Designed miniproteins, single chains, continued (4). Designs and how they scored, part 86

Each design is a single chain, and the fold is of that chain. pLDDT is the mean over its residues in the fold that is shown.

## One batch from the design tools (miniprotein)

Design m14967
Fold by ESMFold2-Fast:
Structure m14967 (fold): chain A 83 residues (1-83)
Amino acid sequence: LQPALEAIEKTIKAILAGDIEAARKATEEAVAVLEELGRPELAEELREATELAIKGVKEGDVKKVIAGILRLIGIEIELERLG
């Protein structure tokens, strides 16, 4: 559980820094952990949330960045409830 939470936190920090490559790397780490935990649906939601935030960064669309980050936070809350 903690490795997934730490990887999601790294993803959020990378998005806020505008570091798309770091965000993708951290997302891959979180996805791998979620798949190992038997939570493939959360792994897919994580990918979608990260891509939404990255699209916002690339387009300069703050609303998309915020929406993506809020979805990532929602996944963290769900993981804490499951752990």
Scores: mean pLDDT 82

Design m14968
Fold by ESMFold2-Fast:
Parts: structure tokens; sequence; C-alpha cells
Structure m14968 (fold): chain A 59 residues (1-59)
């Protein structure tokens, strides 16, 4: 699921000490998706994944 993928991504970002404010840079967020998102995800799913990552990083 996208939420499971987002949770795994957030866990890695937190383990690296990446602050939530880093996600405000679109280039950084795009790099995160390039590393963690499968190529099979469409643009709507990628947009939802960005939203979930931002939300979970603030929790």
Amino acid sequence: SLEELARKTVDVLRSLGIPVEALDDPAFMDSVLRLFAPESLDEAERAELRRLIRRLMRE
C-alpha cells in the first residue's frame, strides 16, 4: 500500500536525521520518490505518496 511505502520511507529518512523541513524543497522530495517509489506508480499515486510522507514526518 502507499501508506506502508510512506511509513518505510519516513523510517529511513528519520534514521538519517533528515528534518521534516527538508521535504519543503521540491527537488529533495523528488529525489526521495526517485529512490523509494516504484516506477509502476502513476502521477496521482506519486502525489499521494508525497502527501503521506509529509504527513507522517510531522507525526
Scores: mean pLDDT 84

Design m14969
Fold by ESMFold2-Fast:
Structure m14969 (fold): chain A 87 residues (1-87)
Amino acid sequence: SELLEKLKEKARETLREEAEIAAKMSREELEELLARAREATEAIEDPVKKKAGELAIEALEALALEGDMEKAEEYMLKLAELHAEHL
């Protein structure tokens, strides 16, 4: 699937950009950002958009707070697959 491969490429690009931004933030700033993102995601009524938000938050948490690049990429790839399925 060309679309799925393109979405995976975009997900990896986004992850690289997020890593660069996260590296410039304090842990306190990252925790505040994640807390706000979780509140916003919980308010989403659309189940697909809510799941997309949850996966994005899990990826950022793994990347920024845990330093787990493999776990972050796994969540971003799941997000790409979700987008490919619902286009």
Scores: mean pLDDT 80

Design m14970
Fold by ESMFold2-Fast:
Structure m14970 (fold): chain A 94 residues (1-94)
Amino acid sequence: DEARREALIEELRREAEKLAKEGDKGDVKAQIEAVLTYVRLSSISDREEAERAVRKAREMADKAMEKYKDMNLEEQIDLSMAVMSVSVSEISLR
């Protein structure tokens, strides 16, 4: 059902954009969750949309890594796992 798939893609896109905005305000957990949400979005999107989602996930992961030294241990672990998920998705789109 294409309409149902499109609705789920739109929900994930809105959630990712919301989390990205909260991350830009300094919420590290929201920033990490945004990276993971863009990765999830890429797994259900067509190739062009998946490539855009993975690029956004990479950009956000790179920005979060700039703050890595200021993070607590839990945030550092979560971000490391998110970065790994982005890398796997980038390889899968090759």
Scores: mean pLDDT 85

Design m14971
Fold by ESMFold2-Fast:
Structure m14971 (fold): chain A 86 residues (1-86)
Amino acid sequence: AEEELRRLEEEARRAEAELRAMTDEQLLEKYRKLKEEDPERTKEMEEKARKAGAKTEVEIARLVVVGHLQEEFKKRLEEIKRRIEE
């Protein structure tokens, strides 16, 4: 239980480091995959990015990719908490 939370935190830190190491081209490729896999959520994140002042495709892609990553880890954290309480 405690070990699962620690492992998730380590995995999240690794994912953030990978994101920082990505080139603009790699970021755009990941963005395209997310748009194909989850078009509705990606569209919502795109709209938020534009309202936040993102004007280039790369700026929008970065905010969308970060947003999806944050939501993924939030869902995994809730699942671990649920299992601990059982």
Scores: mean pLDDT 78

Design m14972
Fold by ESMFold2-Fast:
Structure m14972 (fold): chain A 89 residues (1-89)
Amino acid sequence: MIEFGILVIYDKETKEVTALVFEASPERSGIVDSLTLKTDLPPEEAIELAIDQALKRIEERYGPVEIKRRVPPREALDLYLAFVEAVAK
């Protein structure tokens, strides 16, 4: 079974929520999907919406999926910035 992780980031100033879906298996790693939503929903609801939409997109492609790693938005910023820095090189 393909194992996925999801990392969600909420930007309070822009009211944008970004969900990154990555393959979490030791044999394969990488970003497989990314979505950004702009919404007037409260942060908790915006995060849940982003997760729900990201999961639906992956399930449409791969069938039922297992989420192995979920990173809370507060803790996700450093990881997301590290990922952006790594990709920029």
Scores: mean pLDDT 65

Design m14973
Fold by ESMFold2-Fast:
Structure m14973 (fold): chain A 102 residues (1-102)
Amino acid sequence: IVEKLKDKNPKVRIEALKEAGESTDREEILKAQPGIAEALFDKDKNVRLAALEAIERIAEKFGVLTPEQQQALEDVLKNSKDREVVLAAQRAIEAATRAYAK
């Protein structure tokens, strides 16, 4: 997963983000977390949306968000004017909040 997140092809980065969101391997997910946070600022909108979906799914399963991911989500909410991206970021934060409450 980590190597694919650095791929020059946005389709490969989207596949890596989907794999991270579907993974049940906590160690693999932890290693991927920095790359997922970077993907939130990717040039490709579909990569950014895939990163937000991956964070949402990871938060639901493990409640694991790094401080860097929390800051990145806040930056997306403050600076993005794209409604779809903002709504996806809100869902990721809500998922983390629900997982923590369990």
Scores: mean pLDDT 73

Design m14974
Fold by ESMFold2-Fast:
Structure m14974 (fold): chain A 90 residues (1-90)
Amino acid sequence: SAEKKKQLETEMAQIAQLVDAVRSLVKKAKEAEKKGDKETAEKLLKYAKELVEQMKERLAEIKKNAPEATEAIAEAEKWVKEAEELIREA
């Protein structure tokens, strides 16, 4: 349906925005750590982890509502994995 397609596009756009936000937060956390500001680095990484949970929730909605969207699901799963790896390496 048109509504289902619009919802999929909305969820994918939101996940894309969240992964970009995680990339930015991890970069800022690494910069804070290099300056010896461990408290700021920890707060930024905590926020990045919260955004990854939001990505996972949106991905779960896509899997529930549009399981046939295999390409979109695979792309979103790659973004989640990238975000988790960035946080782990920080």
Scores: mean pLDDT 89

Design m14975
Fold by ESMFold2-Fast:
Structure m14975 (fold): chain A 80 residues (1-80)
Amino acid sequence: PMSQEEIREIAKQAAEFLSKVEGVPEEVVEELKKLAEDENLTGEQLIEALRRAAEALRSEGLFEVAEILEYAAEKIEEGL
């Protein structure tokens, strides 16, 4: 099972990755940064946030980046 520290680290890495991608809405990056700072962040909350971010990215035409976030969500779900 994935630890809470590992879950927060994934949120941090996702936010950092997305902050470097041109065209990603700032609000998407901010949501993931806030989750990375949340001491009570659950795996389920991160999975839902990553899937919401992927949907927002698909709306912006960033399909490959959205697929990366969906894959990350799937791996977290497997680790729960």
Scores: mean pLDDT 83

Design m14976
Fold by ESMFold2-Fast:
Structure m14976 (fold): chain A 67 residues (1-67)
Amino acid sequence: MRRRSYDLVLDRIQSQVGVSDDNIRRIQNSLSSMYRQNLQSVYDSTGDHLGLPVSTIRLASRYSYSR
């Protein structure tokens, strides 16, 4: 649910940074059980490059890895 918000954030990342949602998902999987903390660093950097607030990136990560 709230899938539109998740898709919107990923679409902006793809269009501005050129990173696909598949790549983001791949990074999440490769970071293992600690991916939540490791992803924060990745999302922080991505947010800075895009000019997006960190909270928005964190919301997207919840839709990605949490059920």
Scores: mean pLDDT 49

Design m14977
Fold by ESMFold2-Fast:
Structure m14977 (fold): chain A 132 residues (1-132)
Amino acid sequence: MREELEQADKYLRLGEGYLSLAQKYFELGKSVGPEYLRLASNYLSLASTYFLNAAKLARKIERGRGTATLLESAALLLGSASSLLQTAADYLEKGDKEKAEQFMKGAEYNLKQAQDLMDEARRRLDEVRRGL
């Protein structure tokens, strides 16, 4: 249980690091070009993978208060945002700025929802760790 908590926290921190990189490259993608949207998409996929790994470990903790479910929901939203950013990059490369902006706004919405779920998951994981 303690080892599963420590490993879950490690995967959560790695996922948060990749999410931070994705947000940085997304901002560059808005101002510079589609290559940065593709980089942001790649880092969102990595963040999603680490949050799913954290969720697997959280499920082995008998008192995780739904932490695994929050992490899985966040991972799905990050996967969706990743796909939306790839589509936005495709439209920017074709010169369709209006469609690109629409898909970027969809990605921003999913990123905000994922961040809120991640913040709650982190809080619950910290509570479980303090309760042991």
Scores: mean pLDDT 87

Design m14978
Fold by ESMFold2-Fast:
Structure m14978 (fold): chain A 96 residues (1-96)
Amino acid sequence: MASGVLSERTEPLEVEVKKGDTLKVTVKNLSDSTLTVTVILEDSDGKVVSEASATLAPGESFTAEFTVKESGVYKVRVEFHNAPVGAKVEVTVEKV
């Protein structure tokens, strides 16, 4: 399990996984405005292996599930689209 508050200036969350694990990534909008975000899963080489996008009203949450095909350290990052200055999301990553 990994969690953190992410903004455009925050480093990605790192998660160690085994082949066949499912990563459940929950993103909550902590901002006072609607955010469009893309959750991006990158492998240890920085290659994008999966993406999920959502539009979140203030306080709304979105959950994406990613099945990993190879063991390693993966990075979870969030791209912000049309974000106001200081926009933040809470990200929780669970292995299931």
Scores: mean pLDDT 79

Design m14979
Fold by ESMFold2-Fast:
Structure m14979 (fold): chain A 84 residues (1-84)
Amino acid sequence: MSKEEEFREIVERIERAVKALKEDPENEEAKKELKEAVEPFTTNPGSEEVQKLAQETLDALEAGDVEAAIKAAEELIKLLREKL
């Protein structure tokens, strides 16, 4: 698989988790999926802005602030899509 296809799949995974959380903020499976999809960007982000948004998403999820997690994840998706 190409790196571009693999990267696209990760972005789509984050988008699906965000959509599920917008429909049900208490969806524990969607929270887990978002955490797992975003976590690699905290250690191998490619940029400081990506790392910051990934960390903000994880911190918000740990704090139970689903609205903040969605906002940070949407900004992360936007930044990642600009690199596609």
Scores: mean pLDDT 80

Design m14980
Fold by ESMFold2-Fast:
Structure m14980 (fold): chain A 80 residues (1-80)
Amino acid sequence: MSEEERVATAEALAAMDEEELAAAVRAALSPSSSPELVERVTALYVEAARRAKAAKTDEEKAAIVAETEERLRELRAEAA
């Protein structure tokens, strides 16, 4: 994912309502993941969205998405 794609992702997350974002993440993951993993991933996306709303620069937005991607990789590894 490019920096431009990460900025676009952060802005999309920032534009979503927290409940709408949480519902979308749960819907995407629930068929193939444990309830515990779904809730942890949902919490990370909601946190990323809140941070994205507060971010003022494209660099900050890209960093938020990159950090969230890393935390998601760690959670998936722990769930194996």
Scores: mean pLDDT 79

Design m14981
Fold by ESMFold2-Fast:
Structure m14981 (fold): chain A 84 residues (1-84)
Amino acid sequence: MAEELARRLAEILGINNPRFSERTRLAAAGYIALHTPALASFLSEEERRALEELLRKADPEEVAELLRSLGRDDLAEEFLRRYG
């Protein structure tokens, strides 16, 4: 369920670089969505918790690298602080 939601978010955000693992792309998409007010406002509390659980399973360094590649250095630093 969280994985299906994260796949939809990755599609919406265009996060499809095959250099990164699927887990890393899904985690990055979920993290961006949680920190984008327009997207976060459409997520239920249960969906937010499910995405947070998915974030803990990803490689923090790879997620940070993907976030930086998207110009989100702010989110990369926050992700490493919280999950690295």
Scores: mean pLDDT 83

Design m14982
Fold by ESMFold2-Fast:
Structure m14982 (fold): chain A 93 residues (1-93)
Amino acid sequence: SKIEKDVRRVVYYGDKKLADKILKKIDDLSEEELEQLLPIVLPGLTNLVDLIPKKYYVPLIKGALKVIKEGIKDSDYAPKEKTIEFLLRIGKE
């Protein structure tokens, strides 16, 4: 889909403006579209998708995209640590 191509472009090429555009559309996506995007923004979750409640898809994708967006300007960007911090934060809800 177009949204999948746009998300891949953000993750692989660091398109910050496109990341902002995608963040505005996330709440309008179907669960099926969100499930397809999850392993793109968080590749470490590809084998764990069945263990993730659907209610976390939107916050996980939004958080990952925000971390990626910040990392586009930050040489100290550490996706693994930022992803773990984000997952711990949503798990405390």
Scores: mean pLDDT 70

Design m14983
Fold by ESMFold2-Fast:
Structure m14983 (fold): chain A 89 residues (1-89)
Amino acid sequence: MEKAKELDQEAVEEADEVRERYEKADEEEQKKIEEEAKKKYLEMTKEVLKNLPELKEKLIEDLKELLANNPDKETQEAYKELLKVLEEV
């Protein structure tokens, strides 16, 4: 056993933190954070979702709520792409 329980929790928390950082960042920094974090967190998210189907539902609902808050167009596109990835898992 090698802290697998802590690892899945850290992945979820890191994804949430990146999302909040993205919303707080200025417009130019948001684009860079989006591209870099998107690739890394999509891979980690897929792995976590395969082990935690309830988390998949939570992330889908969370993304829909973020879209409902009417973020900027680029953020909307990022969340829509992530939603598609989540639905494919």
Scores: mean pLDDT 68

Design m14984
Fold by ESMFold2-Fast:
Structure m14984 (fold): chain A 88 residues (1-88)
Amino acid sequence: VKRYLAPVKLNNEEGVLLITVEDGKVQSVQFLTVSELFGSNSTKTANDLAELLSAVLDAEILPEDLHEDLLEAYESGDLERIEEILSK
């Protein structure tokens, strides 16, 4: 099982897309907000959250150029597109 992280902003909330992949198939995609994990008054950023999750889950932080495409695929529910982006 491999996990990937993409720091993104969705509906004015900073957070991280946590993507879990097994045998080249996306098993789950979760949007975790900075406010959910650090509290609503936190000065922490999406990148701070990604670094924490990377260390705890042994997850790979994806390059910034992939973040927008991954967010669009997540919003549209296009799991096949997420798999395509990660297969490079």
Scores: mean pLDDT 82

Design m14985
Fold by ESMFold2-Fast:
Structure m14985 (fold): chain A 69 residues (1-69)
Amino acid sequence: EKEKTVQVNLAFFRYFDEETALEIESLIKAGQIDEAIQKAQELLQKIKESHPQHVSEAQSAVEELELLN
């Protein structure tokens, strides 16, 4: 299910930045997918700087959001 996959990926984002992850989740639920993707890309850039070893998982989460559009 798309919702379940997004929730799993958002749980990963919440580990790094819970506030931004919750904002992304709210945008997805509101159907504002473009805004959600933009926020997820911003969080991905932060993860690249702080936790480069986790960038592949974060990138996969962004790609999953892009598939919703």
Scores: mean pLDDT 74

Design m14986
Fold by ESMFold2-Fast:
Structure m14986 (fold): chain A 78 residues (1-78)
Amino acid sequence: MVEELKEILEEIVKKVKELGANADPEKQKLLEKMVEAVEKGDYASAFEYAAEIHELDEDLESAEIFRKAAEEIRKEKE
């Protein structure tokens, strides 16, 4: 499961970076934080940043999915 989540995050980061090359500074900052979170193994924070990026695109449904995934990871830290 963690491997699948990591692969999805890496793919999303790659796609978002390509699509958001000319994005607003706010989106670029979130992308950088998402990459840093993935590198630190903080997948919960990475998904939270991904959700904020989707909210900026007004894709609220995708944003909710990522926020829910982040919440589940935080619960599983037991």
Scores: mean pLDDT 71

Design m14987
Fold by ESMFold2-Fast:
Structure m14987 (fold): chain A 69 residues (1-69)
Amino acid sequence: SSLIEEEIERVRRRIEESGLSEEKKEALRRDLEAAEELLKEGTVAGEVAAALLVIGVEGDIEVYERAEA
């Protein structure tokens, strides 16, 4: 499996295990779906864009968890 695909699965699990609202979880799931579509392009640019999106989602989880305390 690609390393980025493994990271998407890890971050998806983190979303589901988080205490975030369903509204926030749905938004983050959509961003991960966009990352998966970028990977399907089969290009280096798509891989880089997907990796950046995954990093962004992970950061958003952290920010949202602090905001929803």
Scores: mean pLDDT 82

Design m14988
Fold by ESMFold2-Fast:
Structure m14988 (fold): chain A 58 residues (1-58)
Amino acid sequence: MEELEKEIQKIIEKNGRLPTKEELEQLADRFGVSVMEVIEALNKILQKGTDERESPGV
């Protein structure tokens, strides 16, 4: 799951936007998880704030 979260963060930082549905599906296929699990990982990252693991927002 940590590797999936890192790839999501990489997409966000590289593109300056949230991953598209297609990018989420590609991550799901690549990691052998469901798109739902990728969405849950994305939501978890957003709740923490990207690059703000110690900040309020969790």
Scores: mean pLDDT 72

Design m14989
Fold by ESMFold2-Fast:
Structure m14989 (fold): chain A 73 residues (1-73)
Amino acid sequence: SGLQQAEQKGQHSMNLINEGKKMTEQLAKQGNPEAQKKMDELKKIQSQSGIDSSAKLGQLYKDWYDMAVQQQQ
């Protein structure tokens, strides 16, 4: 059914986002300045609330998703 396909797609997307986050954390630990900036952005988002924070979190999730997809190519 379409719902099961959507759920599988959602889970797959979250798995890729989590992999991109792990990659970003590892790069930040290795001294990558762009990765450190993304981790700092996450900390700032976690200390804030509202629509702007949700939009910024969505952008981080997209960046992490894109990183994981590129690594799988």
Scores: mean pLDDT 76

Design m14990
Fold by ESMFold2-Fast:
Structure m14990 (fold): chain A 57 residues (1-57)
Amino acid sequence: SDADVRRALREIGAATGLTAGEVAWLATGSSDVAEAVAAMTPEERERVLRAAARVSA
């Protein structure tokens, strides 16, 4: 879901010293988290969720 991907971006940001918006900008070119998540392909969403799982372990 969009909420899960937004949470994942925040978790990656916290682990890397970036904001969720900065992570979104690096991934999609948009710093608006909601816009970036809506623009993501299913494959990009899965990559973000997988990256968040690694940094949370």
Scores: mean pLDDT 80

Design m14991
Fold by ESMFold2-Fast:
Structure m14991 (fold): chain A 86 residues (1-86)
Amino acid sequence: MEELKEKAEEYYKRALELAEKAIKVAEELGDKESKKQVEDFKKQLDEALDYLKDDPEKMLLAAKNGEGNMELMLKDLEAKKKKKEA
C-alpha cells in the first residue's frame, strides 16, 4: 500500500516537472492553445488523484498515464521549437 502511494507520488512529481517544461516551450512558441491544454490536463490530473486517493492501484495508474501524456505533449512542443529554430 505505502509503496504504491510513493510510486504514484513519484510519477505525479515527474508529470508536474514535464508540465512546467511544456508550458515554457509553449510560451516561447506563442502557442496559447498548447499552453492551455497542458494547464487543463494538469488540473484534471490533480482532480483525478484526489478522487482516487483511497485506491492506490488506480492512483498509480492515473499518475503513470499522466506522466506519459505530459511527456508526449512536451516532445511535440520541443519538436515544433526545433523546426522553428532551424
Scores: mean pLDDT 83

Design m14992
Fold by ESMFold2-Fast:
Structure m14992 (fold): chain A 92 residues (1-92)
Amino acid sequence: SSLEEQIEKQMEEELGKYGGLGLKLASDARDRLSKGTQETADNLAKQMYDAGDALGIGKALSYLGKIGEEKLKEGEEKMKEAQDNVDKAVAE
C-alpha cells in the first residue's frame, strides 16, 4: 500500500540520518582516544546505529498506532544512553 511505501521510505531516511550521526560520534571519539579504545568507539557506533533503527521503526509505526509511540520512546532512550556513553568516553 501507499502507507507501507511511506513507512519504508521513512525508515530508510531515519536509518541514514541516525546511522550517520552514530558514525560521526564514534569517529570523533576515536580521534580523541588511544588505539586501545578504538574498538569501544566502534561498538558504541553500532549501538547508536541500532538505536537509530529502533527510533526509525517507531516513527514509521506511529502511523499504525500506540505501539509506535512505545518503540519511539525506547529508541530515544537507547540513543541517549549510547550518546552519554560516547560523551563519557571522550570527556575530560
Scores: mean pLDDT 55

Design m14993
Fold by ESMFold2-Fast:
Structure m14993 (fold): chain A 94 residues (1-94)
Amino acid sequence: MPVPLSEELQAEVDKLEQAFYNEVAELVERFRAGEISAEEALAEIERLTARYLEDVKALARRHLSEEQFARFAAQLEARRARMLASFRRYLAAE
């Protein structure tokens, strides 16, 4: 189960997630327009994903106990793996 977050922490995480998906959407549109290769797009998405995770982890460390943070970080890593797998499938299909 997800670690319960305060309303304030969840709102801050949601803002980081919105910014991340906006940047990914821009990369996907550039790929669709033929401006970048699938390999370049995937490399940039992996870079943005790593940055997003570190930003969310830094925020969570300030608000969560050590035990809550460990569980939350594990959930983020699992979500990262699923997201990157989805992007790899999407880029390979085009």
Scores: mean pLDDT 79

Design m14994
Fold by ESMFold2-Fast:
Structure m14994 (fold): chain A 96 residues (1-96)
Amino acid sequence: MVEEARELIERLKEAVENDAPMEEIMEIVDELGRKLIEAAKTLPVEKQLRVLTLVIAAKGSATLGELLAKKGRLDLAKQQLRDAIRLFEEAVELIE
């Protein structure tokens, strides 16, 4: 599960840096969120809540990035997507 999440993070990084379609980026974000929530189920409740909080924050940043991209604010959109990646990386560290 953690290995799959790390692979998805690398795919997300590549998609963001190579300006992949937003639909592709958001599909990776949704899949990564699901994998991290699933991996967290075996953790103590306190740690599970921290992972859930980071996943919610990451998805929020990605959604804001998508909205900014739709408004033509591409530099700000990319910043929000990079923030989402950072939050997902923090969630993976909690699972390991």
Scores: mean pLDDT 87

Design m14995
Fold by ESMFold2-Fast:
Structure m14995 (fold): chain A 84 residues (1-84)
Amino acid sequence: SKEKLEKIKKLLEEIYRIAAPYMSPEQQEKLKKLIKEFIEAVERGDKEKALKLLEEMYELAAAVLDEEGLLEVARLVAEIREII
């Protein structure tokens, strides 16, 4: 639904906001591409691909975040998983 997609977009924006300040320009570009591909997978109803892309986003964030930041991203990832 449109409502679920808008909520997902907001959660993804929060993940980007938390991780991006600690990322290189190359890492930021990779995260943006993963977010775009994730939204496209959700719009197609490709749940399996969406979950795989979500895992890739989490691993990319985990590479740059401390414990506190990673716990917050894990919370957002869990919320996205419940929606899709």
Scores: mean pLDDT 89

Design m14996
Fold by ESMFold2-Fast:
Structure m14996 (fold): chain A 82 residues (1-82)
Amino acid sequence: MYKLKVTILGEEYVLEGSVDEILEQAKKLLEELGKKYNFSDLAIKSMHEELEEIKKESKNGKEFIEKLKELFERFDLVLKDL
């Protein structure tokens, strides 16, 4: 079981479970935040595709969580520049 804490615009979100459960929670969070900040459906789809690629490229669950954390840190920086 894994736990990932992500901070987006000063708000903390916790994703917890198996790799597959965290992937689904991450997709939901990106869709929710993408809609809130007026991202296009294409942009949200692209972010979901990046999550699937992170899972595919990760050798184990620890690497998956580390790469996923980096993705959310980049997303937070993008939102701060809006």
Scores: mean pLDDT 84

Design m14997
Fold by ESMFold2-Fast:
Structure m14997 (fold): chain A 94 residues (1-94)
Amino acid sequence: SEELQKRLKELVEKFKKALEEKKYEEAIEVTEEILRLVGEHFNVPEEKLEEIIEKLRKRLEKAKKEKDAEKMMEEADRALRELGEEARKTAEEE
């Protein structure tokens, strides 16, 4: 948990830096890494994790074409929320 929190903080800082520098491709990659890190830690089923990542990637690619950093942040937050719901469902089945 502490190791996860430290790694997550580093990735979030990297994401913000990528957006500030308009490195949108790097921002997309970092967001995917965040989702995989959180999803794997909370044992979210791989199929559900990949569905969330695929949906997010499409939305982030659209925001990238629009050069809308705020929209990219909103979509990343939304995906983390969706992942949190799947993690909760997995915990309830155990």
Scores: mean pLDDT 81

Design m14998
Fold by ESMFold2-Fast:
Structure m14998 (fold): chain A 87 residues (1-87)
Amino acid sequence: SSLREQVEAELAALEEEVAATTDPAAKVALILRTFRQVAALTYEANDEELLDEAEARVLALAFRHLDDASFEALRQGMGAVARELRA
């Protein structure tokens, strides 16, 4: 299957896991784990459009499931992942 299909499947699985999780810190960890994996795959494929789409979908998912403090923690973590990939 395509990279897009793999990313789509990972994001769908993430939403189910986050919806089933009650601990805010665990939700952030799950989202960061999946974002790191998806970002690495799209970066290696040099697919900027898919990376932008995946980032937007991760942020939308986070907005639905996280409180403000957890959302800010996620944004900081996503920024760290982006810096690691560019280094």
Scores: mean pLDDT 86

Design m14999
Fold by ESMFold2-Fast:
Structure m14999 (fold): chain A 89 residues (1-89)
Amino acid sequence: MVIGKGEVLENTTIDEALIVEEGGQIVNSTIAAGVPVVLKENAKLGPNSTVQAGATVVADKGAILEENTVLQAGATLIADEGVKLLEGV
């Protein structure tokens, strides 16, 4: 699954490999257990999103995890330079 440049995906459960292109955003959504997610430069995850146990988020330069985005125990975040984690992550 690919979220294109500047596109917003809302209120969705992600149960397959996901790429969020530059400036794309996922809002009020859940990343299912074991799902790999790539956030490209300046892509956003959140607000109010959940990364379930066993999911892996690779955050490229300048990617942002927005407020109230929850990484559950056993989720993995690999953050590059300039990645921002906002309040409630």
Scores: mean pLDDT 81

Design m15000
Fold by ESMFold2-Fast:
Structure m15000 (fold): chain A 116 residues (1-116)
Amino acid sequence: MRIGLVRGATPFWDEIERAVREAGAEILEVRPSELDRLAEVDLVIAPISEVNKERVLRVVRAAVARGVPVIVVADRFASEEAVEEARRLGAAKVLRVENREEVVPRLVEAIREVLA
């Protein structure tokens, strides 16, 4: 199983990488400019914030169009509008995380549910 991680500004990058490893998946880094790499992954994890939302939403749209499920990880500073747009575009799950300690357990659960 290969999970695409969208590189972006997030305080939780180490926790996201740990969650992917705990789920037993191989990590493939996906840049918003490299949408062709979506053909190589079973799932995309996209951290969203106000500073990167346009790039992340572009990845969500591209992944959904290819039938690849997307989990969006929103920090406390991501707007409700950005979160709702991700859901409207067809993200399989959107996780709003308040602190570092919740990222790994919640994301591991979400990965298992989406790929079940």
Scores: mean pLDDT 83

